# Designs tried in a protein design run: designed miniproteins, single chains, continued (3). Part 112

Each design is a single chain, and the fold is of that chain. pLDDT is the mean over its residues in the fold that is shown.

## One batch from the design tools (miniprotein)

Design m11870
Fold by ESMFold2-Fast:
Structure m11870 (fold): chain A 77 residues (1-77)
Amino acid sequence: MELEERIKKLKEEIEKYQKTADSYQAKVDELGREAEKATPEERLKLLGKMGDYRTQLANAQKKIDELKKELEELEKK
């Protein structure tokens, strides 16, 4: 497989995970704004949902970091 094709595939995959991460971040931000206006009981529920999205975001960011490291090593050759 040509180096250029592999670099292109990695960049496309990074873009996909970045869009996914951006989507999860947007949901965390939205729930955070709702939590600021919520009662203590409702806030706890919203923080739980935010935690789920933060976990998904962290997993997506970890994958992006791994792909970016692989891309950097390929570009050094």
Scores: mean pLDDT 83

Design m11871
Fold by ESMFold2-Fast:
Structure m11871 (fold): chain A 87 residues (1-87)
Amino acid sequence: VRELLREIAVLSGNPESEVDAVLDSWRPVGFRKSEVEDFTSSAGETRTVYETAVYLGPFGQQTGDVVLPEKEDLEEILRKRLEELRK
């Protein structure tokens, strides 16, 4: 997970020497891999969140709303983001 976040930070235009500071500046959200609670996105959608560590910075979010796909874990989500940025 952390290595995927590092690659995303670099591909997003951050210098490799500053990547650790960038990762530290991203606001992690901790969730468990179970149905814990529902929350409402800024779009008004309510989703059940699995417990996992999510960094909001890789996805450009600044409000604190986080939505995870039902069938994918954090690592799959980050791999898809990395593939988007590799082009």
Scores: mean pLDDT 54

Design m11872
Fold by ESMFold2-Fast:
Structure m11872 (fold): chain A 94 residues (1-94)
Amino acid sequence: ENEELVKRAAEAVEGALKAVREAAEAGDSTHAYNAVSQARVDVEEMAKKATGEYKEALEEAARLLREAEQAIRDGDFERAIELMEKAREILKEA
């Protein structure tokens, strides 16, 4: 169950990362923000269900996604993408 939660979280982050890259090309901050926000909500819900090291990884990924939301609000798509890639890496290592 923990491994399945982390896998679903990683898939959510990867999907949002693709959406943010597309939104960055279009200059669409609203689309980028909505994609990251949805992934963050999904990861936070998975963190509530997870235990141990998997919970810690999901909580750290969610924190990075919150920072990515702020980066998008600041117009920094490059920073948002870097933070999301780091979140994806943490989930892959869990």
Scores: mean pLDDT 87

Design m11873
Fold by ESMFold2-Fast:
Structure m11873 (fold): chain A 95 residues (1-95)
Amino acid sequence: MEAREELLELAERLLEEARNTPDEKKRVAYLIAAAMLIEAVENMSEEQLKEILEKTKKEVKELEENVDKYDEPLGDTVAAAVARAEAIIEEWRAR
């Protein structure tokens, strides 16, 4: 499977996880991650997408394992990141 297709499948799975999780921190993380993957697929080359796929999988796993260890700087930007993520997802679905 091409990295682009794999990233879109991952984005769809992350959006489903966001809908199903009762954990607000995990929900936000999944939503932001999905939006970032959608944006990357639209704007980046196949080689860059392979790097992003590996990095995103690691970052999502680390966040899931260590949500309570993330500090205030992440919290300070969360609302803006969520708004950006929602805008990216809506624009992608409108196409």
Scores: mean pLDDT 65

Design m11874
Fold by ESMFold2-Fast:
Structure m11874 (fold): chain A 80 residues (1-80)
Amino acid sequence: SSKEEKLKKEAEELDKEVGELSGQYDKLSEEQQEKFQKLMEEAAALKLEFLEALYNKDYDTAEEKLKKLKELVEKMKEIV
């Protein structure tokens, strides 16, 4: 569906942003690396919940999980 395609595209854009931020990981202090890794672990868990919601065609839950992923990406940007 159009809504599923939109959510998948938004998730792909977030994955690209995380990839760009991860490229700067080696430039971070050890403390910043630990904080970044914790956010990456939270993002991975939310992404699994997002994919499960999409599989079940629960687009409202998928959208909510995607919003939380966006918030985590903003926190990652604050560390970098």
Scores: mean pLDDT 86

Design m11875
Fold by ESMFold2-Fast:
Structure m11875 (fold): chain A 70 residues (1-70)
Amino acid sequence: MEDLLKKIQDLLEKVKELIENYQRFAEEARKRMDEIGKELRQSFEEERQKAVDELLKKLTDLINKIKELE
C-alpha cells in the first residue's frame, strides 16, 4: 500500500513537471507564432501596397493618354 501511494505521488510530480514544461513551450510557441504572423502580415501589406501603387500609376498614364487624344 505504501509503495503504491509513493508511486502515485511520484507520477503526480512527473505530471506536474510535464504541465509546467508544456506551459513554457506553449508560451514560446505563441511568441514564435506571433512573430511569424507579424512578418506574414507585413509582407502581405507591402505586396498589396505595391500592387495598388502600380495600378494607380497605370490608371493615371491611361487617363493622360485619353486626354491627349481629346
Scores: mean pLDDT 75

Design m11876
Fold by ESMFold2-Fast:
Structure m11876 (fold): chain A 89 residues (1-89)
Amino acid sequence: MALKVAGGVDLSLDEYIEKLLKQAREWLALVRETGDAALADQVLALLDGLIEELRAEAKVASPEDKEKLEKLIEELERYRAELEALRAA
């Protein structure tokens, strides 16, 4: 099942973004603490799916919402890059 934040709740865009960033930070922290490469691979797959969905949403969003979504995508891509580095180490 998708994240509860993405499933059936009417959230403001700002609240949605904040919750996704919090979840991404928690996933990254867990991978850092455990050093588990298999967990890192699972989190990378989740982030890849989320980033692609957000890119699709950004293409049809208003200019204001598009800017917010693109900023969220940039932050998630940074976390993804850090996870890849942790997996490779």
Scores: mean pLDDT 77

Design m11877
Fold by ESMFold2-Fast:
Structure m11877 (fold): chain A 100 residues (1-100)
Amino acid sequence: MRRVVIATDGSAEEARRAAETVPGVEPIVVGGVTDEKSINEAVALAGTVGVAGLVADASLRETARRAVEAGVPVIVFDSIAEIPAAVRALLAGADMPAAL
């Protein structure tokens, strides 16, 4: 199981369902990311050991910026429909030992 943090300014349930379409993924979804506390929570979770990185809504520019500054891999999405592709792209980068 691969852990990925998904940050959205909307519903966590819809984002989770989209991410769960990717086999072997354990999504950690932070919904309603609108304030300093929720931004910091999403970045901290994505920086946790064993988490591949952050998949963030493109509207969450500050969340994505802080994650990048913290050394966390980030992929952004513009719509919920792009979440599965964004998760796959993030995991492809995290599979470095298999890509040798």
Scores: mean pLDDT 78

Design m11878
Fold by ESMFold2-Fast:
Structure m11878 (fold): chain A 92 residues (1-92)
Amino acid sequence: MKYRLVLLDPEGKIVGEAVAEDLEEAKRIAKEKFGWPESDVEIGVALLELTKARSVAIYEDGSVFVAESEEEAIKKVQEERPEKPVLIITRL
């Protein structure tokens, strides 16, 4: 299953984007390109599988929420003004 990763900065601006062919590539991209722990990606993807949601947003503090779409996830993060980076993972 393919995944799209979007990194938002503390202001909610998109600062990174990538597509992963599988979970292992998603973990690698998050670690090497975005500086995000592989465990957060693992938890996020597991939550997508469990909830059947399309997107998950992962905050730096480990807080998460699921959304029906990448657009909805981005909008909700921007509305909340996280003041921290957020990683959004979407099933393709």
Scores: mean pLDDT 83

Design m11879
Fold by ESMFold2-Fast:
Structure m11879 (fold): chain A 64 residues (1-64)
Amino acid sequence: ADEAEKKKLLEEAYKLGYQGGLNKYIPVSEVEEIRRRAYKLGGADLAFQAVEEIQKGFMEGHKE
């Protein structure tokens, strides 16, 4: 498994969430695209982690 690629995807997921939190909105299509890429790269576990990173970013951005 390419751990560097997985780390970059999770960072991208967090940034998507953070930007969405700032805007109080995330397009469902962007979430599904990240989840799809995560699933291909690391299966259900990575897809779940990517969604968690999006949610974490959204909560932090939403505070701003």
Scores: mean pLDDT 82

Design m11880
Fold by ESMFold2-Fast:
Structure m11880 (fold): chain A 92 residues (1-92)
Amino acid sequence: KEKEAVELARRWAENAAEAAVLLKKAELSKEGSEELRKEALELLEKAREDGKKAEKLLEESGSEEALREMEKIAREQEKKAEEEIEKIEKEA
């Protein structure tokens, strides 16, 4: 039950992070920017669906432990995306 919400939150965070990286690559690229942007938007749509399901399950469970785990996952994926974006900007 709580594991399901956490798993959906993980997918949401991973897809959102990957989308952020792709959007930065699209911003810096002259060629293929449209394809990268399209890919990023598809990942953001998947992330929204999983995030919505995770939120519903969390509201139904009322679990503070699940909420903390979701927040931890989100922070870890955000940091990972920031590090990747930093590398892309440094190489540009």
Scores: mean pLDDT 77

Design m11881
Fold by ESMFold2-Fast:
Structure m11881 (fold): chain A 64 residues (1-64)
Amino acid sequence: MLEEEVREAFERMLRAVAEIAARNAGIDPSRLRDPKAAEEWLKKYMGLSDEEARRLAERLARAL
C-alpha cells in the first residue's frame, strides 16, 4: 500500500542522508549501524534530544 511505499522511500532516504552526513562529519558510516554510536552522533551533530536521537538511531540501525 502507499504507506509501505512511503516507509521504504523514507528508509532509503534516511540511509543516504545519514551516510552523507556521517562522511561530512568525518565519521565512518558503518558506525551508524551501532545504535549507541548513531545516537551520540545525532545528539552532537544534529542537536536532537536524547529521545529523538534514540528513535532515529534505532531506525538507522534497522535500515542499514
Scores: mean pLDDT 69

Design m11882
Fold by ESMFold2-Fast:
Structure m11882 (fold): chain A 86 residues (1-86)
Amino acid sequence: SMEELRAKVLAFYESTRGVHPSEEYEQPEGVELPPEHVEALVAVHRMDDSPEYLPALQALARALGLDPSPETVLLNIRNWLLRALV
């Protein structure tokens, strides 16, 4: 469900807050996400808008019920994460 996916995404993002952007990311124990969603979340954490991440970012945005427009998708996910963790 979207609710379950949102919970997993937030748990993953929270667990990576202490990880340096240059370090390799691994899925936290007990939080299982599809590889494409992990790729998107790593790009968001690094604020990396490289074109290679666009398909992963759009897939995650659609799955979370967010706007997948190429020009704003990274910021849409980032802003949702920041609001949800307040």
Scores: mean pLDDT 75

Design m11883
Fold by ESMFold2-Fast:
Parts: sequence; C-alpha cells; structure tokens
Structure m11883 (fold): chain A 107 residues (1-107)
Amino acid sequence: SKEKKVRRIVVLAEASLTMVLMLVWVLRKQGEKITPEQEELLEAAVASAQKLVEIAQTAPDDIDGLLAELETLRRHVTALLRSMGRDSLAQQFQENMDELREELEEV
C-alpha cells in the first residue's frame, strides 16, 4: 500500500538521522566542540524528522509535504556534516536522501 511505502521511507530517513546523532554524541565524548551554528543545524534536522513522522502518521497522502521536509532534512544534515569536515559522510547521506526522495515521488 502507499501508506506502507511512505512509512518505510520515513523510518529510513529517521534512522539515517539517528546515525548522525550518534556520531555527534561520540565526537562530543571525544572532546570535540560543537559550534552554535552546528547545534542550530542539528535542531533543524531533528525538527524536520519529527515533521516527517507526523505527516506519515496523520496525512501519508501529502507527498508534497513529505518531499519538502525530506529536502529540509537533507540540506541541514549535509551542511552539518560538511561543517564538521565529514565530506564523504555528507555525500553518502545526500545520496541516501535523494534515493528516498525518488522512491517517494513514485508513490
């Protein structure tokens, strides 16, 4: 069903962000400093993921809304990872989000 496809896409987007949150947590434990700008990008990414989950639960037929929040998540996380010097991880995250976007456009 379309609803199951949307839910799977959102779960994968949320899981991808969770991996980034775990990386930030490990870096902080290793004594790396997170800048205020990086904290703002992280908070924006979390807010976009929360909106994706909300749309998937309340209005899974709102594909345009899901696409907009997925794009916002992609931009904030790639900017965050690049600001941390994690360019290869940023590219991998961007490619994964682009794949989810393409799958969502086919729903």
Scores: mean pLDDT 89

Design m11884
Fold by ESMFold2-Fast:
Structure m11884 (fold): chain A 75 residues (1-75)
Amino acid sequence: MSEEELKARIDELRQEALAAAATDPVKAMGLIGELSRLAEEAEKQGLTEVAEHARKGISEVMRALARAGQAAADA
């Protein structure tokens, strides 16, 4: 996968995962797994900034999931 393909795929998965975080946490967790795989692939290719971009996406989704989980626990 090229650098541009990795970046495009990371952006797609990040958007999907963020949209799913509040309503479908299982889907969001699966998409975090995909983002993690893309971060590993970027690191294998020496694309440190692309890998960091994927990790930032994971962090954002994890925060959204934590927020949704807290809201559910409070209900």
Scores: mean pLDDT 80

Design m11885
Fold by ESMFold2-Fast:
Structure m11885 (fold): chain A 119 residues (1-119)
Amino acid sequence: SISQLNALLQERQEGRHDSLEEWFVRSTRRLGERLVRNVEEAEPTPFNDEVLAALVLLDASVTLTALPTLSPDAAREALERRIRGYERIAEVAGRKGMKVTEEAARLSVERLRRELEKL
C-alpha cells in the first residue's frame, strides 16, 4: 500500500545511524515481507489485484535501481530474496484468481533472474 512506501520514506528521513546500504537492505526486506503478507491476506477483489500488481512492479523496480549502490554480495542476497518472495506471490495470487498480481510477480522474477545471471 501507499502507507508502506510512506513508512519507508519516513524511516529514511528520521536519519537513523545505519549506512545507506544497510538502511536500504533492511527497509526493502521489510517492504518485501509485508508485500507477501498483503497478497496472502488480501480479499481477491479486482481493486486489490491491480493495486498489489502495481506494488510488486514498483518493489522490483526499486530493487533494480538500487543494485549499482550495493556490494556484489548484498546485491545477490537482495535479488535471491526478492525472487523467492515473488515466486510465493505468484503461487498465492494464482490460487486466489488474482491474475494481474500473478503476472506482475512472474515478470518481476524474470527481470531479477536476468540481473542475477550478470553477477
Scores: mean pLDDT 80

Design m11886
Fold by ESMFold2-Fast:
Order: C-alpha cells, then structure tokens, then sequence
Structure m11886 (fold): chain A 68 residues (1-68)
C-alpha cells in the first residue's frame, strides 16, 4: 500500500502532460494487450520501460504499453 500515492501521482502527471484521454487510452491499450493473451510480452515491455526510464513506474509503463 506504500507508494500507491506515488504511482497515482505519476499517472496524474502523465494525464496532465498528454491529457486525461491520452492517459486513459494508454491504460486501455495495455489492458487490451493483456486480455489478448500477450501477458508475457506485456511483462517484458514493462521491465524494459522501467530499466530504460527509472521515472514514475506506473505512469511511464502505462504510457509505453499504450504505444506497443
């Protein structure tokens, strides 16, 4: 439960930068990819995003997954 505020804040910051619709679209795309049985691919993308970025975890990976 710790750091939940940090993750939420990161997502909020991404929404402000790209707009709420952009952030929502990124999350929606990530959910869609996961539901299509791309769970392993999604995990790899998240790991690569965190390794490359090191920024706010949830917001950054959500944005990158949205483009994958």
Amino acid sequence: MEASEEAAEGVGAAAQAGGGADREAALKTGRWANSEGMNGDLEGAIRAAEAAGGGPRAAKVAGQVGYL
Scores: mean pLDDT 46

Design m11887
Fold by ESMFold2-Fast:
Structure m11887 (fold): chain A 87 residues (1-87)
Amino acid sequence: MSDEELREHYVAAVRRAAATESFESLLARAGLILADAVYHLSPEVARELLEEVRRILLERARAEGRDTAPIEALAAKAEAQIERKEA
């Protein structure tokens, strides 16, 4: 599977969760998906996935009047993992 095909698979999983799950469940699932993705994708494609996932989570949070701090914490953790992989 190419990095782009794998990225599409991860995005589809997050979008499915965003359509069907509670916000808390969506956050937990997105965290697991991002952790898995950082190990399997190139750093560049992992960052593209992170930007798309962050966008999906922020749209859901704003629609429900949720605090965005957990989303930013998730994004910061994923970015730190990507940076460590590049070292």
Scores: mean pLDDT 84

Design m11888
Fold by ESMFold2-Fast:
Structure m11888 (fold): chain A 98 residues (1-98)
Amino acid sequence: SADVQNALSFLQKALDLLQQVQAQSSGTAKELAQQAVDSVQDAIKSLQDGNIQQALQNATTALQLAQQAQTLSSQTDLVQEAVRYIQQAIDQLQRALS
């Protein structure tokens, strides 16, 4: 569906930004960014496997981790943009489930 394809595109954009945040971060911020990367990758995989509910759950976990990373990271603009893309992906996944 268009909603699923849009969600996948937004998750891929968020993944790229979170990988940049992880590479440029240290300590707890780096660990949280890595966990957010892992959760976005899990969401993408779930979506490719056709499991929209699991993708939504993984994307929601990624959002929470990215928001935590934002409070500890000096890469505020990159994290903020990643958070926006994850939120857009969540909106598209919720539409796909409606």
Scores: mean pLDDT 90

Design m11889
Fold by ESMFold2-Fast:
Structure m11889 (fold): chain A 81 residues (1-81)
Amino acid sequence: SSSLKELAFTVVETAAREAKLPQAVRDEIAARVRAIIAESTSLDELLAALEKLLGEVKARYPEVAALLDRALQQIRAAAQA
């Protein structure tokens, strides 16, 4: 749904900002989340693509893993509603 897609963007963008990730990294994440939202045709595809993206970010910045995991759990919870 459009509401879930907007929530996914907002939650990830907020988590990246709270994590104090560099502006260039936040811009990259925002662009990739927008692409995932535009290209995903199912909830499973959307969630898998977001999990992969956040996994890549956690690999680069292990210190922010907990905050990104919380963001992903929030998106998953909303998807089940």
Scores: mean pLDDT 84

Design m11890
Fold by ESMFold2-Fast:
Structure m11890 (fold): chain A 120 residues (1-120)
Amino acid sequence: MDELEEELGKVIEEGQKENLSPEELVERLLEVQIEYLEKEAAKSKDPKLKEALERVRELQREALEAIKRGEDPIEVIERLIEELEKLLEEAKKENDTKSAETLEYLLTIQRRILDALKRL
């Protein structure tokens, strides 16, 4: 979890230094997150957590595809946040504490990315 925040922070700093477009910045941020989720899902021994991580990875792949098609980065990340909130409510309803905690963390990251994009 801390490793993901550090990697994403570096992408944001490098992107600002290189004057990346919002689209290019979001593409890099999504690619880092997709790789992280794939590794975490592969390591998970909890079937419900693994399923939750794989679902988030699929949503992030769809977001990346939307950015590559020229959709607005802010709208794409806002849609991703809405879908993550739905997954979080599902996990809470099922009393899946591990998935809920992981989804809350990932949701916090997406909200920080959205805030960074709105400041560009």
Scores: mean pLDDT 85

Design m11891
Fold by ESMFold2-Fast:
Structure m11891 (fold): chain A 56 residues (1-56)
Amino acid sequence: MSKETRRRIAKALFDPAHRDLSNRELGELVGVSQAAVSTVRRELLSDGSFFDELAA
């Protein structure tokens, strides 16, 4: 996926208001597939860069 799309998904994931949303619900909100949200969530958790996308 594009870097822009990934950053948009990451911002949605870091929003406390979206904490309880499913990957599908986040995907609908951001305008991407549930699979894309799942990929970004897995990548951020694996890399430990959970806050780097917000700080950058």
Scores: mean pLDDT 70

Design m11892
Fold by ESMFold2-Fast:
Structure m11892 (fold): chain A 64 residues (1-64)
Amino acid sequence: SMSEVRQVILEGVKELMRLMGDTTDEVLRLKNVDPEEVEKVVEKGREQAREILRKTDEKVAQLS
């Protein structure tokens, strides 16, 4: 149903927002200690964001 689709999308958005906060905090911790590690943390966050989006899309497809 459309209400279930909306809920799945909202949950995915909330998970992305949490990931963004966690990644930002780690970047701020590392930026003056290990600048090269910052790029790895950002790349890891980007991969995790892709997985959240993939799972959200899959759940939406199953409900549509």
Scores: mean pLDDT 85

Design m11893
Fold by ESMFold2-Fast:
Structure m11893 (fold): chain A 85 residues (1-85)
Amino acid sequence: MSASTKELKARLDAALDRLVAALGLPSREAVVDALRSVELTAKNPTTPLGLAVAAAIARLLPGVSVLDLSVDLGVLQLAEAVEKV
């Protein structure tokens, strides 16, 4: 695995752990699902879950937007998928 991918994963893991605790969600996967809900909300009516995730990110990760975190997760998922091929 690339050093850049490992560093990105470590930073995302720390951010996701904070969001898991703040939102009371059972796993990091649940946080990722909630982030996808927020991304979909940008094109659809606002959901309470989407607003809660955005508020938690703003509170716990100052200077990081929902879009930035979503892009970082997408990049990590793509890198992991490429390495599995």
Scores: mean pLDDT 64

Design m11894
Fold by ESMFold2-Fast:
Structure m11894 (fold): chain A 86 residues (1-86)
Amino acid sequence: MTEMQKLMEKFAKKALEEGLVEEILEPTPDAEEAEKKALELLKEGKGALVIEDEDGNYRILVLDGKKGEEVLKELEKELREIRLQK
């Protein structure tokens, strides 16, 4: 499990607990397909988090565009800190 995956799971849990998740898309075993769907949602002004489940499938959590923006900003900050620690 990568540090990026652990961080994504942490923020996905926070988004679920705070009621920021608008929709959970159907799981896919293809990481590239999950990333493509997440990028399309971002182009539409919606936030998206990708998490891996216990079966190795990737789930996409769709966030409310305004409420999800704060979670995405925190995620970007944490990702920057991981890169700076190297």
Scores: mean pLDDT 71

Design m11895
Fold by ESMFold2-Fast:
Structure m11895 (fold): chain A 85 residues (1-85)
Amino acid sequence: SEENQEKLLQYIAQQAGLTEEQLAEIGRLAGLSDETIQRALDAVRNGDFPSEEELVAMGIPRSKIRELVRLAKQRDLEGVAELLK
């Protein structure tokens, strides 16, 4: 869902230290709407980050969360975008 993708972007941005430009690029590569990307950017700017447990409670597999963080730390923006879909 778009809500899951938005929350995942917020989480991986915090965990991997992504810039706003890197976060926006991941969102575009993943085919997210400009509105969803903007909401994720606004949350990151406000220091609003979900926890891993919140993401798991939303039905996102822990293995997927951890792989997204790993790829993001490597700055594999295309890999993050593909897995985020």
Scores: mean pLDDT 88

Design m11896
Fold by ESMFold2-Fast:
Structure m11896 (fold): chain A 68 residues (1-68)
Amino acid sequence: SVLSQEQLEELKERILKVGEEAGIEVRSLEVIGLPGQVAVRIEHAPAASAEKHEAFKLGVVKEVNKAQ
C-alpha cells in the first residue's frame, strides 16, 4: 500500500518531465508515500496561463494515479 523508495524516485522523475513538457519551472519537489495515498508538494514558477497551470496539475495527477 505504501510506495517503495524506487517507486517514489520514478514518480519524482515523471513529475519533473510533466513540468518540462508544460514549460513550467519546478523549483522544489517533495513526494511522500503514505498508506493508500501519495502526498506531493511542488514549488514552481508561475504558469503563463490558467490553462497551462491546469494541464500541469492534470499531468501530475495522472502520474500519481499510474504509480498507485
Scores: mean pLDDT 80

Design m11897
Fold by ESMFold2-Fast:
Structure m11897 (fold): chain A 87 residues (1-87)
Amino acid sequence: MAEEAAARMEANPAVQAKNEELVAAARPAVLAKLAAGDYRGAAAVLLAAVRALLDYAVELGVLTEEEAAALLALAEAQLAAAVAALE
């Protein structure tokens, strides 16, 4: 299940450190896009960060490529729904 894959990422200290790094890097761009009313641009920045985190988890052997693809699809769908609700 995608939830079990996400739980494995949360339990891994290296994945958590990478998540904190990616969140810190993405935050200024996301805030700038949101301030400009560019919700699609903000979602694109967030999705790129999610993809980078998932790729890193696959490199570490924490996730399979199939699990990473499923989590990415879920994140993409959730961000698309959030953008639609804000537009």
Scores: mean pLDDT 83

Design m11898
Fold by ESMFold2-Fast:
Structure m11898 (fold): chain A 72 residues (1-72)
Amino acid sequence: KTALVHVLVPKSQADAAEAEARAAPGTLSVRVIEHGDQAVVIAEFDSLEAAKAAATRLAALPGVQRVSVVEL
């Protein structure tokens, strides 16, 4: 089953979070939604395991405020 990772970051960190998400193994798609001074990076993964591994790496990035994994 596919899974989504949602990453909440300051807008200044959105490019770094997007790049890390796109480079992650199992990434199918990445989109960025900017709102005010914040951004949400939404990455789709081919498995829940890939999404969880990517979420751990994304949570370690500077400025990341929240990371959520949603199984589809």
Scores: mean pLDDT 84

Design m11899
Fold by ESMFold2-Fast:
Structure m11899 (fold): chain A 78 residues (1-78)
Amino acid sequence: MEKEFEEALKNKDWERARELLIEAVRAIADPSEGEKLAAAYALRLLGASEAEIEELLGEPIVRKARELLERNEKLAEE
C-alpha cells in the first residue's frame, strides 16, 4: 500500500493516491484520532470532498480538519 501510494504521488496521479489512502484508512482496524485527522487533511489536499471524508472518517473528524485548515489560513493572513 505505502509503496503504491508513493508511486501514485511520483506519477502525479492524485485520483489513485486518494483511492489508495482511502483503502489504507479502511484497512486500519482501530485508527487513532490523530491518524484520522492526518488522513482527512491529506485527502483534502488530494482533492477529496468533505462528504467523501465524512463517509470514511465521520463528521467529528471532518469538523476538526476544517478547523485546522481555517486556523492555518488565519495564521497565513496575519
Scores: mean pLDDT 72

Design m11900
Fold by ESMFold2-Fast:
Structure m11900 (fold): chain A 77 residues (1-77)
Amino acid sequence: MEEERRKAIREIADTLLAIGYLVESMLKIAKELGLKSFSELTDEQKEEAYRNALALAERDGGPEVVERLKKIIEKEK
């Protein structure tokens, strides 16, 4: 069914956009601190990256991307 395929593709795209915003925010913090691995980020630095990613998604990605990003962040806690 074409509609099911379109829904799946949109869900994948929204998830990838959410991951993109998170990675961008984490890379910015890691670069500023000279870190080579995201595992070196403190819980406080991860929370800052999460807030920055959510702000980017709200500005540029829209509500579906924001919802996907919130689910990713909750899973990582």
Scores: mean pLDDT 77

Design m11901
Fold by ESMFold2-Fast:
Structure m11901 (fold): chain A 75 residues (1-75)
Amino acid sequence: SKLIDENQANAAKMVLLQKMPKEVAEPVAKEVDKLLDEGKYKEARDLAIEAGRKYSEEVGKAVQAAVDASERDAS
């Protein structure tokens, strides 16, 4: 559902903002917000996951875990 994709994108964005330096995380968060505003929830989620993975394996895993947890909590 669109709500699940939106929640997953927001969860991923929050992990990026918490785990990455502000100067790296903020431009990505801004692009995620732009995609969310356009209703592109899946693209927003995928962008945030990819940004985490590109930064580090640890951040990538943390982003994926938050996305997975957000899906379960929406049930």
Scores: mean pLDDT 81

Design m11902
Fold by ESMFold2-Fast:
Structure m11902 (fold): chain A 91 residues (1-91)
Amino acid sequence: ALLEEALARKEALDPDAATAEMLALMRSEGLEADLSSLPPEVQEIAREMFKAARVILELLREGREDLARALNEETLRRLAPRVEAIRKARE
């Protein structure tokens, strides 16, 4: 139920807005972040990761560390086949 709530929060996010917010955060930490040089399929995975990361940050601010961890693990599990497909296509 709680993980489903976190997943629903992630699905409700605008991917472009979430990506912009996370890239801005990375740049504020001195990291150079630009997705435009990446292939479209990698950019799509990055956008999904940034949606999850934004919800994870909100959950951590709310003190819901166990739920943040569960969302991170579930996101990685769901993205693993897509990452693996890209890796195999580039070998």
Scores: mean pLDDT 78

Design m11903
Fold by ESMFold2-Fast:
Structure m11903 (fold): chain A 80 residues (1-80)
Amino acid sequence: MKVLVKITLKDGGVIELEVDTDTGEVKILSTTVDEETAKKIAKEISELIKLQPPKTIEELKEILSKLEKKYNAKIEVEEL
C-alpha cells in the first residue's frame, strides 16, 4: 500500500515522503531540509521496509519509531 510519511525534525525541518510498503520504494515529495539529509532518511526507511515489510499501518509506525529516536524527529503516517 502507499502511505504519506511526514517527518518533523527538532529544528522544525520537514520531510514529506510517499512510501510503498510492499516494494519499499520511497519518493521525496517535499523537504525544507538539505537534500542529502532527506535522501539519507528516505534510504533508511526504504531499507527497513525491504528487510521487514509491514502488513499494517501500526507495524509501519513501529519500524519508523526507531528512526524517530535516531534522528530526534516526529513521524506521522497517513494512508493514501
Scores: mean pLDDT 82

